Designed miniproteins, single chains, continued (3). Designs and how they scored, part 108

Each design is a single chain, and the fold is of that chain. pLDDT is the mean over its residues in the fold that is shown.

## One batch from the design tools (miniprotein)

Design m11997
Fold by ESMFold2-Fast:
Structure m11997 (fold): chain A 85 residues (1-85)
Amino acid sequence: DRIAALAAAGTEAARAELARLATEHPDPAVAAEAARALARAWPDDPAVRALLEELALHHPHPEVRRLALELLVEEGIELIKRGVG
């Protein structure tokens, strides 16, 4: 899988390629997989978080918007656990 290989590489070039796939690829399954790979390989990158926010608001396919929102919620859960026990 090319997306998994890019995530495993962990380079800036690989991150840029995954970002392009997530935003530009016409297949929503490929775009969604790229967005997930970005979030998993770069979990605390503010540029990746900003990209996920953009996907959640503006991606033409609802599956990609939903996945981006779920990835953003995963980050929020860590803060909630501190507040509510």
Scores: mean pLDDT 77

Design m11998
Fold by ESMFold2-Fast:
Structure m11998 (fold): chain A 76 residues (1-76)
Amino acid sequence: SLALAELAEREGREAEAEGDYETAGRSYHIAGVNYAKAGELEKAARAYERAARAYEKSGDLETARQMREQAEKLRA
């Protein structure tokens, strides 16, 4: 659902502004999944890139790498 993707992206931005990078990463990941399901592959890739950056800031480097890999696959 695009509406769910847009809501999750907004929640990610709000969490990021609060310094809650774990919540931001999770929210951007949910946005990416839902944009991909809606066929919005470029928006999905950007959401995965934002999730990766948030996870990097939270110290979860492994999840960040997985998010970047998903973004790259969506742009291929």
Scores: mean pLDDT 89

Design m11999
Fold by ESMFold2-Fast:
Structure m11999 (fold): chain A 56 residues (1-56)
Amino acid sequence: SDELREKLNQALEAGDVEKVKEIGLEAKKRGDYSLAKTAVRALALMGHEEVAKELE
């Protein structure tokens, strides 16, 4: 979803880990695995590898 992608970009710019996780889970629920994978990668790069693994 373009709306979820925009929200993910905003959360990443803000460094909002909780929001990135929330958006990643929502993407997964909607079957947007590409966006969910982007959120996982972003969380890992931010140093939240354990949270990223929970989203995989």
Scores: mean pLDDT 81

Design m12000
Fold by ESMFold2-Fast:
Structure m12000 (fold): chain A 61 residues (1-61)
Amino acid sequence: SPPPVRLTPEQRKRLFEAIDEALKTRDELSDEEIQKIAKELGVSPLTVRGMYYLVLADKKS
């Protein structure tokens, strides 16, 4: 397993904003879009997926 990467509050905010912006123009993000966001922010794709599912749950609740 990859080592756990601890996000700073700033990285977490930028990640949330990137996902929220992408979701304004589409209903769902593909794995390739998640990987692109991960590369741009320097975080793991698993971290992006975790935040993405939190954002989706919030929007659909």
Scores: mean pLDDT 74

